# Designs tried in a protein design run: designed miniproteins, single chains, continued (2). Part 18

Each design is a single chain, and the fold is of that chain. pLDDT is the mean over its residues in the fold that is shown.

## One batch from the design tools (miniprotein)

Design m4603
Fold by ESMFold2-Fast:
Structure m4603 (fold): chain A 56 residues (1-56)
Amino acid sequence: SLEERTERAYKGGYEMGKSGLSPEVAEALARKNLGEEATEEQIEAAKKGAEEGLAA
């Protein structure tokens, strides 16, 4: 489901941020990994995850 995919994208972003990667890098990686089927919700979730992970 979209909700599950969005939650997974957030988790991935969070782990990237926790590792020191910026939200911009998390966005780029999410777009690359999800490809043409990437939704705006998944991309924003990955970015938000990275912002929060970086702050943790």
Scores: mean pLDDT 81

Design m4604
Fold by ESMFold2-Fast:
Structure m4604 (fold): chain A 92 residues (1-92)
Amino acid sequence: AVARVEVIGKDGKVYYELPPASSREQLEENIARAVELAYESDDVEGIRITVSGDRELQEHAAKVAEEQFQKQGMEVKVEIRDGEVIVKIIKK
């Protein structure tokens, strides 16, 4: 399975796109990197993770993202919609 991780700017546009993840381990590494980029910039709204056809992997990605944001002291809102995990920063 191939997953995509994108950092979303406050203007709703893609701020940064991570390389495609071909494994669960690469997906977790990409999520951690996207969260670091979100922490370092005041122009970031959150991240979007696209995982087609695998609800369990979508739920795992949502959990990993929430945990990584919490490690950076950021509060987030997580939603799963149509194969996308949408993570928005609500407190930094």
Scores: mean pLDDT 84

Design m4605
Fold by ESMFold2-Fast:
Structure m4605 (fold): chain A 59 residues (1-59)
Amino acid sequence: AQAAVDEGLAIGDKIHEAIQKNLSDEEITEILPPELAKRFKTLIEQAKADAASVRAARA
C-alpha cells in the first residue's frame, strides 16, 4: 500500500516538473525511471491512437 502511494507521488512529481519546463513526451520519458517510462510511453501511444481514430471517424 505505502509503496504504491510512493510510486504514484513520484510519477506526479515528475509530470509536474515537466509541465513547468514545457517538456515533450519524449523528454519526460527520458527523465523517468525505466519502469515508469515504459508505462508512460504505453499511455501516450494509446492516447495518440485513440485521437487518430476519433479524427478519422469524424472526417
Scores: mean pLDDT 65

Design m4606
Fold by ESMFold2-Fast:
Structure m4606 (fold): chain A 65 residues (1-65)
Amino acid sequence: MKLTGKQLMELLKIPGIFKPLPHLSLHEIGQMTVEEIEEELLKNSPEGQGEKYVEQLRELLAKLP
């Protein structure tokens, strides 16, 4: 599932969550599925940091159906 605008706004509140995605704008991230964003965070983050970002993403999205 793709992110809503509200979900993207909530992600902006997490410092550094988009640092692993420097080649992507917020609008481009909004076109990606949650799965694709999780994969990019895991691939482009140091070991353990990607997993933390994925947890933070999932927690926020669980509050914003």
Scores: mean pLDDT 72

Design m4607
Fold by ESMFold2-Fast:
Structure m4607 (fold): chain A 66 residues (1-66)
Amino acid sequence: GVEEDVKKAIEALRAGDLGAAAEALAKALEHFKDLSREEQLEKLKEIARKLGASDADIARLEQLAR
């Protein structure tokens, strides 16, 4: 589900694999395709926070999603 995709994006980001991080992030955002980009990013940030991502991880995920 979306939490798995966000978790994969965070793990790939922490490993320095930006390609895998971007792919997992794109899959996570597809779960919210009917929402605006800003609403998708807010959902992404809330899920990442729930999964224990740091503020730095969340900022980098947001940059990759934009």
Scores: mean pLDDT 82

Design m4608
Fold by ESMFold2-Fast:
Structure m4608 (fold): chain A 80 residues (1-80)
Amino acid sequence: MEKEKREVVEKVRELVEKLGEEVNASEELKEKAIKKAVEMAERALAEGVSPEEAIKKAVAEAGRILEAPVELVRKLLKEA
């Protein structure tokens, strides 16, 4: 349980940081996106969602906050 949650949170943080860098987002906006994405991933895991789906949902939400292109979000998720 703890290891799985940690791995998901670390992966979400990594992907959202990369996404923020690719779209040249401000530090404030990146921090907001990371916080919301991590909250969403933890909530999804608590609700019984798989780690893979929790990561996808979290990164998609971060993409909306960062106004990132769908193609870029999809590319990062494939590399994960």
Scores: mean pLDDT 80

Design m4609
Fold by ESMFold2-Fast:
Structure m4609 (fold): chain A 80 residues (1-80)
Amino acid sequence: MDEEIAKVRAINDLAVDYLDRRGLGPGAYIPASVALEIFRQAGVEVDRSDLSLKADGKHVSLLDLIEDAARAVQRQAAEA
């Protein structure tokens, strides 16, 4: 429970830091390659099929990224 919450928070913090460092707001889209790197840094195992990609197939929203993170963390906890 606490580990899953901590991983989702880490993903949110990394995504917000990425956007802030680029002068982007929370409504900006995150490249899929960056999203995968954020998940890796947080210790969450995902591939591109776990991402809610936008119509361009290249970006995710911050909200979708956090929802994808919650699903992946819950799935990995259930498999442990």
Scores: mean pLDDT 79

Design m4610
Fold by ESMFold2-Fast:
Structure m4610 (fold): chain A 70 residues (1-70)
Amino acid sequence: SSYSSVTLDENGNVTSATNDSTNSQTITVGQKVPLPEASNLTLERKDGTVTVGTGSVAGETVEGLTLPAG
C-alpha cells in the first residue's frame, strides 16, 4: 500500500491520509499505529509513497516510507 500523506497523533491514531490513485488499500482515519515517540507525525511525499507499518513507528526511508517497529 502507498499514500502520499499520512498524519498521526501522539497516540498513533491516523488523523488524515491521502491515497495514491494506484493504491488498492485505504488507510482509515482513526486507525491506530503505535508510536514509540508519542508525538505528532506527518508523513508527506510529492512523488513518493508512504507505507504505514502495523507496529511502532521508528523511522522512514526515501524510496518508500516504511515505518519499522521501534
Scores: mean pLDDT 41

Design m4611
Fold by ESMFold2-Fast:
Structure m4611 (fold): chain A 65 residues (1-65)
Amino acid sequence: ELLPLVQKLAQAVYKVYPLKIPLADLIQDTYLAVLRNKDKYDANRGAEKTWIGAIVFKVVQDQFR
């Protein structure tokens, strides 16, 4: 399941950055981005956390525009 990992990583980032959007919106935006790109990533396990973490960070950076 990708959603629990997205939730965990989004929560970890959310508490560090002063975001003006709700945590639920960050989780949703990140999950949609992961789903749009899932076919680009995997055959293999292990690196999913790193890949999802990069997507969370990119979504967070986009929130400051």
Scores: mean pLDDT 71

Design m4612
Fold by ESMFold2-Fast:
Structure m4612 (fold): chain A 100 residues (1-100)
Amino acid sequence: EKSREIARELGRDFIPRVLEAAGLGDIIKMIEENKIDREKVVEKLQELGLPREVAERMADLIVKAKSKEERLNILADALLTLGLPEEQQRRLVDYVEKQL
């Protein structure tokens, strides 16, 4: 019971904190307000170092997502993609796209 409460608090604060620290606070705000600017999402992801093709595909997945939680998870996946070689970045995008 206490471990569930800690996990819930950590999960709720951890993902938004990581995304905000990465400079994605504006995108989080767009997701929370349900007013997503696809072009701004693409531009921010490219500024973080994603190739244009990967950034555009990730932005499309965020727009297609049906819930705020799903959109935040796709944004977190985009950050994880930055740590991967380019070939693995494309494979991760393909995987995320198939889960929607």
Scores: mean pLDDT 73

Design m4613
Fold by ESMFold2-Fast:
Structure m4613 (fold): chain A 58 residues (1-58)
Amino acid sequence: MIEVEIDGEKVLVGSIDEAVKLMKEKKAKKADLYQDGKKIGTIIDGKFLEVDGKTYPL
C-alpha cells in the first residue's frame, strides 16, 4: 500500500493510478509517494519521478 502526500495531507491508496486520480480531484500540481515510511517518488505534471531520477509517463 502506498501513502500519497498532497498539500500536507497523507492518504493511503492501492496504486499509483489511484494516487494520480486523487491528485487530479484535488487539482494538486505535485504529490509525494511513500511506502513503508520511505519516499519512493513524486508525481508532477503527469509523470512519476522515482527517487533515483527515472521518469515514467502516467
Scores: mean pLDDT 74

Design m4614
Fold by ESMFold2-Fast:
Structure m4614 (fold): chain A 84 residues (1-84)
Amino acid sequence: AEEVAERVRELLEEAGKLGTPEVERMLRQTAVSVESLIREGKFEQAVSVLETGGEMAALRLDPKTGEEVRRLAREAAELIREAA
């Protein structure tokens, strides 16, 4: 669980660097919430929070950058699903 939480954080930090300071802050908050849920064994809730946060961030960016944010969020969600 801890290893998955760390990898998810790294992917969301990478996604945040592609966006605005607002998007970076949003994805950082999403990472904190997701990491907490993973540690509690709430993997389904962690995936839902991650997918919602990633989509909301992507909608605030240009289409090309938004697609990259969605790709990184999907990669992070798959790591959580594989750990469950």
Scores: mean pLDDT 81

Design m4615
Fold by ESMFold2-Fast:
Structure m4615 (fold): chain A 65 residues (1-65)
Amino acid sequence: SMAEKRAELVALVKEQVAEIREIEKETGDPELVQKKQEEMAKKIAEFLKEIGLEGTVTVFPLKFK
């Protein structure tokens, strides 16, 4: 269902954000943080493509309340 796909996307974003925070904590290297952010963007784009929502923003609010 769409709710399940949204939950999967939220989980993916949470995982990537946690990894970025770990890199910041361990290294403090902004170049490594930027590379990880680019990886995250790629993974999100691939996920959206696989579920047929590439370019659709209304269904997946990435703003965490």
Scores: mean pLDDT 70

Design m4616
Fold by ESMFold2-Fast:
Structure m4616 (fold): chain A 69 residues (1-69)
Amino acid sequence: MEIAEKLSGVKTPEEADKVLRELREEYEKQFEEAIKNNDQSKLDEAISKLFTLARSLEEIRRIYEKYKK
């Protein structure tokens, strides 16, 4: 949901990369805070967000590379 909302209105691959990079940095911060606070619920949430983002990025990259030529 957040990823789709952030990508709405993006017109170039460069803008998409910027948005996805910002989301990754935010999720990494959430992960670090969860570890620091020993919050298992927040840790599981951050891990799920990071895995979803990583899979989305890999799929987008594969599609982009296929049509880049």
Scores: mean pLDDT 71

Design m4617
Fold by ESMFold2-Fast:
Structure m4617 (fold): chain A 78 residues (1-78)
Amino acid sequence: SPLEEELKKIQEELFARVEEIKATISDPKQLQIAITKEYIAALEQIIKLLEKYNAPQEIIDQVKKQLEAAKARLKELE
């Protein structure tokens, strides 16, 4: 489905960015901050796609909860 193809693209792009970050950042704290920021961006894109394709509200709410947890983690790291 178009939704599955777009979600797969986000996952593949996130994986590529994380691998690039791991290759360039050696500081453990800065590495976690950079990866968490990329994960937050990916979750925001996923939520927009799920809303665009009228996914069940329960699924959208689950991803939104993951986004808020990731944002809270980022604040603790900074």
Scores: mean pLDDT 89

Design m4618
Fold by ESMFold2-Fast:
Structure m4618 (fold): chain A 80 residues (1-80)
Amino acid sequence: SSEQQEILEEAFKRIEELVEEYRKKNPDLTDEQINELLSEAKAEVEKLIKTKNPKREEIDKIAEQAFNYAWGKLVARQYK
């Protein structure tokens, strides 16, 4: 459980970095959209860690997968 907690914390940090990078690249994003993106990406990475039990070397890949999932959901919401 302690190792899984460390993996989760590292994944959350990577997601926060990705969200900040995308915020800078997409200045039209609102604070509400950024908060939703962050929340959804963190929820998805927690799910992936529980289901896939990744090794530390896989953290960046799992975080990127979770971020891409959340980003796709945000983009889909732009089309009403």
Scores: mean pLDDT 82

Design m4619
Fold by ESMFold2-Fast:
Structure m4619 (fold): chain A 94 residues (1-94)
Amino acid sequence: DLPADLVKVVNTAVQAGSENGPEAALKAGQQKLEELGYEIISSTLKKDANDVTTITLTFRHKQTGEVGTITLEMTPDGRWGVTGFETDRQRRAE
């Protein structure tokens, strides 16, 4: 279950990526996280041998200090999906 603000991040990144490719998705996701009060700890964009592009964003909420990671994948046919989501809270619950 993604928090409502992180759903907005995902939707913003996917829209930008669908229109302008995975680098645009990464940039849009970073901007939306910052607008919502998160700082970016790390960001990666990797393309595998099957032309699947994986974007990983690790972030921290500036007020709460909660750390989270979102993983997005784009398939070679241009389909986007969330393939991973975790936070410090979820890691402590497991």
Scores: mean pLDDT 78

Design m4620
Fold by ESMFold2-Fast:
Structure m4620 (fold): chain A 80 residues (1-80)
Amino acid sequence: SREKVHEAIELGVQLLEKAPPELREDVQKLLRTLWEYLQTGDPELVKEALKLAEKIREKASPEAQTIIDRLIDVLKEILE
C-alpha cells in the first residue's frame, strides 16, 4: 500500500529528528531506500529498509526505539 509507504517515510523523518549524530547516516539511507521503493515498487528495497531499520534499532536510544519498532511493523506489513 502506498499509504503504508508514506507512513514509513513519516516515521523515518521522526526518527531522523530524534537520532543522535552517529545514527543520522543510517536513517538517511533508510529514507532514501523507502523513497526509491515509492518510485519503483521493488520489494527488495523494502527488505533492505527492514534490514537497515533492525541495524538502527540495535544502536538506538529507548525513545528512538519506540519509533523504529513502529517503522519495522509497518515495513513488515508492506511485505505481506
Scores: mean pLDDT 83

Design m4621
Fold by ESMFold2-Fast:
Structure m4621 (fold): chain A 100 residues (1-100)
Amino acid sequence: MEPSEEVKKFAESLKKLSFEELVEKIKKILELSPEELTLAVTLGLEGVPFEDESLSDRVKLAGFLIAGHYDKLTDEMLEKFKELYAKLSEELQKKIEELL
């Protein structure tokens, strides 16, 4: 299925940063442990299930951002990202918007 224009614009915004820069900023913004960061990279690149209730919202958010950078984000994933993003504090929302 071709991604929507909204998904394409989201992905293009994330490509402004190199993968290493994006991962470093995500780790700092979402305060991820090294283990959580590794899991988020696996989710974004390899498509591990984002619907797993054992996964933290922060790990899922990081995985969606990584998926967007690699053109692996679907419309369904973007909608889930928006749901999780809306639950964040205003401070965290502003920090994530700086990545977009």
Scores: mean pLDDT 80

Design m4622
Fold by ESMFold2-Fast:
Structure m4622 (fold): chain A 64 residues (1-64)
Amino acid sequence: SEEELREGIDRLLESLRAASETVPREVYENEVRVWGAHLVAELEALGLPELAAYLRERTAELIA
């Protein structure tokens, strides 16, 4: 369901936040940018534009 997918995304975002302390910043930002772009495109292709926008905003905050 969309709710379960949202929960999965939130868990992945929490893991990415934790990884920011151990991964070199340049590598972290590049990986978040690439991963985020791919997943946003996938969510848009699935017809989930609000969830795609949510992920776009959350990943932008991780590399701000």
Scores: mean pLDDT 84

Design m4623
Fold by ESMFold2-Fast:
Structure m4623 (fold): chain A 63 residues (1-63)
Amino acid sequence: NLSPTEIAQLAVDIAEENPDWSEEEVVRKTVEEARARGHDVTPEDVKLIEDAVRAHRAYQEAR
């Protein structure tokens, strides 16, 4: 099972690899990858992924 830090890092990595994707597309891909790694994705995990993607996109825009 993935830790919250590993899930957040996965979301950031996918966002960095796909700069042209929407936040929703990055969230969807992150959920798929987490499930593929055997993680049981909870609603709390989805919120964490959404928050991480939003924060990272904001950070990228500010730089």
Scores: mean pLDDT 84

Design m4624
Fold by ESMFold2-Fast:
Structure m4624 (fold): chain A 81 residues (1-81)
Amino acid sequence: DMRRIQAEGLELMVEGHEARKNKDAERLAEIEARGREFEERHRDALLAAQELLDEVAEKYKDQSGPETVRKVVDETIAILK
């Protein structure tokens, strides 16, 4: 059920981006812990998305910084919709 995995992952990505933007270390740690649990539960499904992640990363390879990482992740999730 990729839709549920995607929705959960998307929520974590958005919350992670907001925490990084706000430099909220405590919230970031909480979201990272939730992300680790999510990755453990859905490892195989997430690995299947790795090729798409690489393609999106290639598109943004001339950019750098946390905003670029967010764009790569967000666009990969959007493609998986």
Scores: mean pLDDT 69

Design m4625
Fold by ESMFold2-Fast:
Structure m4625 (fold): chain A 66 residues (1-66)
Amino acid sequence: ASVEELRELLEEAIRLAQGERGKLLSEEEANFLDEVGVRLATGSVDEARLDEWVARLRRIIEKLSA
């Protein structure tokens, strides 16, 4: 995965979280979105975590888009 892919997935997850299914977002998932956002904004993304974070964002997106 790439930082660019991570950013695009975060933007989609935030968009969906602001929609009707945003109520399905857990506190843990909301905290995760905030953490990813902070790391992207500060340029402090851990490259070792990229694949894990991308996979987790994809699961959140799937849950919120269904």
Scores: mean pLDDT 84

Design m4626
Fold by ESMFold2-Fast:
Structure m4626 (fold): chain A 84 residues (1-84)
Amino acid sequence: KLEEIKEHLKRMYENREKVSKDGMIESLYTLMELYGLEEKEKKELIKYTSELLGISESEISKKIKEIEEKLKELKKKAEERKKK
């Protein structure tokens, strides 16, 4: 499972002309959530992505938090539409 995620991220990087760095980090977050990864596995993937993209692990972690906050806001907006 972890190797499948790494291979997917590597393929996205090979097609980086069509996929932004932010798009790759969003895919990382989505896959981590989808697979229900343990903290150790999440750290390994963040390190792998950091090495692949040439950005710090801290920057990736920050972007993941931003994605989580955006998803939380989208859920809140969906609840507001349901209420109306």
Scores: mean pLDDT 74

Design m4627
Fold by ESMFold2-Fast:
Structure m4627 (fold): chain A 95 residues (1-95)
Amino acid sequence: MSKEEKARRLIRTEYDWFKALDKNGDGTITKEEIEEFLKKQGLTPEQAKVSADKILKEYSKDGSDTITKEDLVRYLAEKYGISEEEARRLFEELE
């Protein structure tokens, strides 16, 4: 599988996840939205908080309690070895 094909498939998964959490459509996911999502997946409130903190640490480079579309683009670019511009383009193709 090419790097681009693998990235596109994984970016689709990340886009679907982001879209599911970004209920207000402002392009920002809060810690509370992540916790709510995880609780719906069967985690306890305590487990959801721990997992949300880990997710925020991985996606947010500035240490904020939010994940923006730009944070997701940077995370995907680093994780899959593509440019931020390419990751943004692939992400936007799914909108």
Scores: mean pLDDT 75

Design m4628
Fold by ESMFold2-Fast:
Structure m4628 (fold): chain A 105 residues (1-105)
Amino acid sequence: SPIEKEALELVRKTGELAEKMVAAGVTGDVASAERYAEEAIETLERVAELGEQIEDEEVRKQLAEELLELARKIRRALPHIVPEARPLAERVEEALREAARRIES
């Protein structure tokens, strides 16, 4: 379905933004980490909205599992992120978990 394709593309975009945020956070580029975090959170709001419209429970479960895997990757990266950028990474981790909950609800 077009909705499923858009949701999957936005999950992929969220993954790319999360990786860029972590890379910026590791190098101490807090300003770039903040921009990537904000864009990731905005993208996740759209993922949650689309996920709620998906009737296929297996697809919704798969989307939620992919979001939770991204959250685990961010959690594993936290010790390598400079202290000033850790709150940004934690905020994206929480947004990923909330999007997954909304999709599964």
Scores: mean pLDDT 91

Design m4629
Fold by ESMFold2-Fast:
Structure m4629 (fold): chain A 76 residues (1-76)
Amino acid sequence: MSKELEEQREETLKALNDIRLKDTSKVLEEAEKKGEKISVDEAEAKALKEKIEKGDEIFKKNPLLKEIAENKIKRL
């Protein structure tokens, strides 16, 4: 059980970092093109929300990631 939790945490951190480097950057670029001013944290929350709404498999594999994403979206 503990090893599965550690693995989920590692995958969660990797997924969050990937979202920050890839999806968050794209959201920021799109906002700038539209003349919108958003923070990196808000862009991350929007990227997470879009992934959840599109049924991204990463949230099905990582319950901890889903909880973190839902909490970030609530701050949006």
Scores: mean pLDDT 73

Design m4630
Fold by ESMFold2-Fast:
Order: C-alpha cells, then sequence, then structure tokens
Structure m4630 (fold): chain A 64 residues (1-64)
C-alpha cells in the first residue's frame, strides 16, 4: 500500500489524530479509513484496551 510507511512511536498519536480528523471531515475517505485501521491493528500493543476500542469505534462509525 502506498500509505504503508513506518511510524515512530512518538508520531503514533499525531498520525492517528490526523487520520481521525480526516475521517471526521470526510467519512468516505477510504485511504484515511484504511490508514487508521492499519495503525490501530499494527500498533495494537501501544494502546490500552479502552483507547483501542474507542478509536476503533470512532473509525467504524465515521465510515458507516
Amino acid sequence: EPWNERIAANQLDDELEYTEQSLKADPNNFSAWNRALWILNTYRDKFSPDEYNSRREAIINAYA
């Protein structure tokens, strides 16, 4: 995937925030949706269960 780039640990929050804001602005932004889910799944262990579930639900609800 063209968007599949390595993210430094200190950039995870910035990348997710940007992607979540993009989805909030345009829920049909398929690239942003894929990016957000990829970050959550790839870096799952960097999030608390509550944080992961909250972010995942926000992404799914924005897409739906």
Scores: mean pLDDT 67

Design m4631
Fold by ESMFold2-Fast:
Structure m4631 (fold): chain A 71 residues (1-71)
Amino acid sequence: SEEKKKKEQLQKKIEHSQQLSDTLQQQKNKYDQLKKQGLDPKKNTQLSKLFQEQIDKSQKVKEELEKELEK
């Protein structure tokens, strides 16, 4: 019972982390598109990099949760 509840909570956290990563990727893609259109290249490059950093952090959290679930 307790072990099953812990695994269910880990699964939910993994799902939430994936949702966050997907949302961040969509936002990054919008800034990448604006950059390609020649709109505020410096600003859109900086924003794209910031979202990439957040995606990388989210991906790392997901990987750590997945490793915990494997146990």
Scores: mean pLDDT 84

Design m4632
Fold by ESMFold2-Fast:
Structure m4632 (fold): chain A 111 residues (1-111)
Amino acid sequence: SELSDWTLERLRAFARSVVDYVVNGKVDHALASHGTIFFFEKNNEPREEILEMGREFGRIVAEIFAKEYGDRFEELKEKLYDGVFYTFLSLVGREEAEKIAEEAVRVAESL
């Protein structure tokens, strides 16, 4: 299934909070709470839907990061990886979370 506009808006809000954490080392509790609530609602979704959400989330994180903080990529790339990886680790497992995080970092580097 394709992700809805509502789902993409929620993923973008959560992605913003992950980018802010990567850059500042501080969590925006309001944005983080919105993302957490969204992912709790999706815990019973089919695996393919969760994987599609993970891939799109990684892409959105990469695009926000590259647009606003691309000059800091070398400094922050490990934190960017961790931010994406740990967001999906419990939902998709280590192998798929690593793929999503590696792709997000690659996209951010290429932009």
Scores: mean pLDDT 74

Design m4633
Fold by ESMFold2-Fast:
Structure m4633 (fold): chain A 55 residues (1-55)
Amino acid sequence: TTQQKIDQIWAETNKQAAATRAAGEAAGLPPIVIVSQQLQIVGDGVDQILAIKRE
């Protein structure tokens, strides 16, 4: 269903955001830079969800 596709995209988006945070913290990046990178990942997830809703 559409909801299952949305749930799958959200799960993958959360996984990528968590990986980005872990990598950024390991590299000693400032918190604001890590948050900015996570927001870009979330934006990509939203775009994928919007594409599915057009079905």
Scores: mean pLDDT 81

Design m4634
Fold by ESMFold2-Fast:
Formats: structure tokens, sequence, C-alpha cells
Structure m4634 (fold): chain A 68 residues (1-68)
């Protein structure tokens, strides 16, 4: 089930790549995970495992929740 519009996915992908320094593959993985998982704590854990800081992970989770 697609929870994000193509435009929203593009925005998040760009944010992950430019602001968080993730690769294209990592950004796509995070977006797919966010669309499949409704648990914000799991999304935070995924971002932190990829080297995203606690503050950045929290900000991204908040952004995703506002777009759903």
Amino acid sequence: HMKLTPEQRELLRETLRRTYGLSDEEADEVIEFAEKTDDPEELRAKLRALGVSDEQADAFVELVETLK
C-alpha cells in the first residue's frame, strides 16, 4: 500500500541524500521501510543504524508522520 505520493517520496529522497548524506540505495531503502512500517520507533532505529544522528532521525520521523 502506497502511503506517500510520488512527489512526497521525491522530496524525502532528496532530503535523505543531501541533508543526511545517505546513498541513493540507502535513501530508497528508508523510504520503502517508512511506507511499509507504521512504527516510528522502527523507522528511527533504521535511520540510526545507517549513521543518521538521533536529532536528524527524530526530525525525519516527524516529517514522515506529517506526510502520512
Scores: mean pLDDT 78

Design m4635
Fold by ESMFold2-Fast:
Structure m4635 (fold): chain A 77 residues (1-77)
Amino acid sequence: GSWLSAEEAKENIDEIIEELDKLHPLTRAHVLIQLAEKLYEAGYYETALKFYEHALSIFPSNKRIKELYEKVKEKLK
């Protein structure tokens, strides 16, 4: 279906993560990163951070995901 708006993603974070857990790890990480980017652009930094944390749990050594995670974390200071 159509991907969620930033507001819809923020409202339904737990449900989204549960549904994404059914996907292949590569696809799951890709979707988590796309949703986190939408949330970041909308100013929902705490929710974006949670999606990046889940992506990082799939690929803990991925430098790009770590960079994006730290970028969002700095916004919450």
Scores: mean pLDDT 77

Design m4636
Fold by ESMFold2-Fast:
Structure m4636 (fold): chain A 100 residues (1-100)
Amino acid sequence: MEEKIEEAVKRVMELLGIPEELARAIVTREVNESATDEEIERLERWFENRDERALEVEEIAKEVELLKLEELLKQGKVTAEQVAAAAEKLGYPEKAAEYR
């Protein structure tokens, strides 16, 4: 799992030209407490002007979020129903069905 997250972080860094810490926060969908307001505003403006690449970054982030939830399920930290609900919300209804 970690190797897939690292690959996703590198892809986002290459697509957006942003620092690793900011790319990691996007990929893991964690609260970006270390990013400056200026960096966040720059990123939001970039998404508005680069819709095609922003969509690719969103797909990468969704894939990693699902993988993270599947690992938490293996660790017993979440339920199969929680993974199913999250997969539906992320746009993976077939994957959600696997956990029902």
Scores: mean pLDDT 68

Design m4637
Fold by ESMFold2-Fast:
Structure m4637 (fold): chain A 81 residues (1-81)
Amino acid sequence: GMTPAQDRARFDALVDARLANTTDPQTIQNYQKLRDLYQQLYDGYNFKTHGAYVQAMIQIQQLWQQIDGVSLPAFIQQMKK
């Protein structure tokens, strides 16, 4: 697969593309929160506890579902194109 840096850059590019077509402040804030949580996931080789990792995964999945009505696994597959 891609390196973690390339995978992260791909994610950021996809989020930026979505943000470019969004004017709703609530949606913008949700994407920013998703980006922050995803950063924790990509830095997650160093999660201090397994519980913190699991919580981040759950929150990312819930936020993605709320933003686009799609699951996080589908989004990750898009990144790997």
Scores: mean pLDDT 65

Design m4638
Fold by ESMFold2-Fast:
Structure m4638 (fold): chain A 67 residues (1-67)
Amino acid sequence: SMMEIEELVKRAEKSIEVAKKVGASEEEINKLEQLLEELRNAKSVEEARKLAYEIDRIAKRIYVEKS
């Protein structure tokens, strides 16, 4: 549903903000922003969940490495 995609987008945006705060590189930020754009344009909830998972995975890696 649209509500689920909106919730996934909000969580992804928050994860990217945290990654930026802990000192993610410009390349890492660009990659996350590209995935976020794909998430916003996802054709299904299933596609959106996969993209949100990938964003979260990358953001958590950055957080662990930089914190």
Scores: mean pLDDT 85

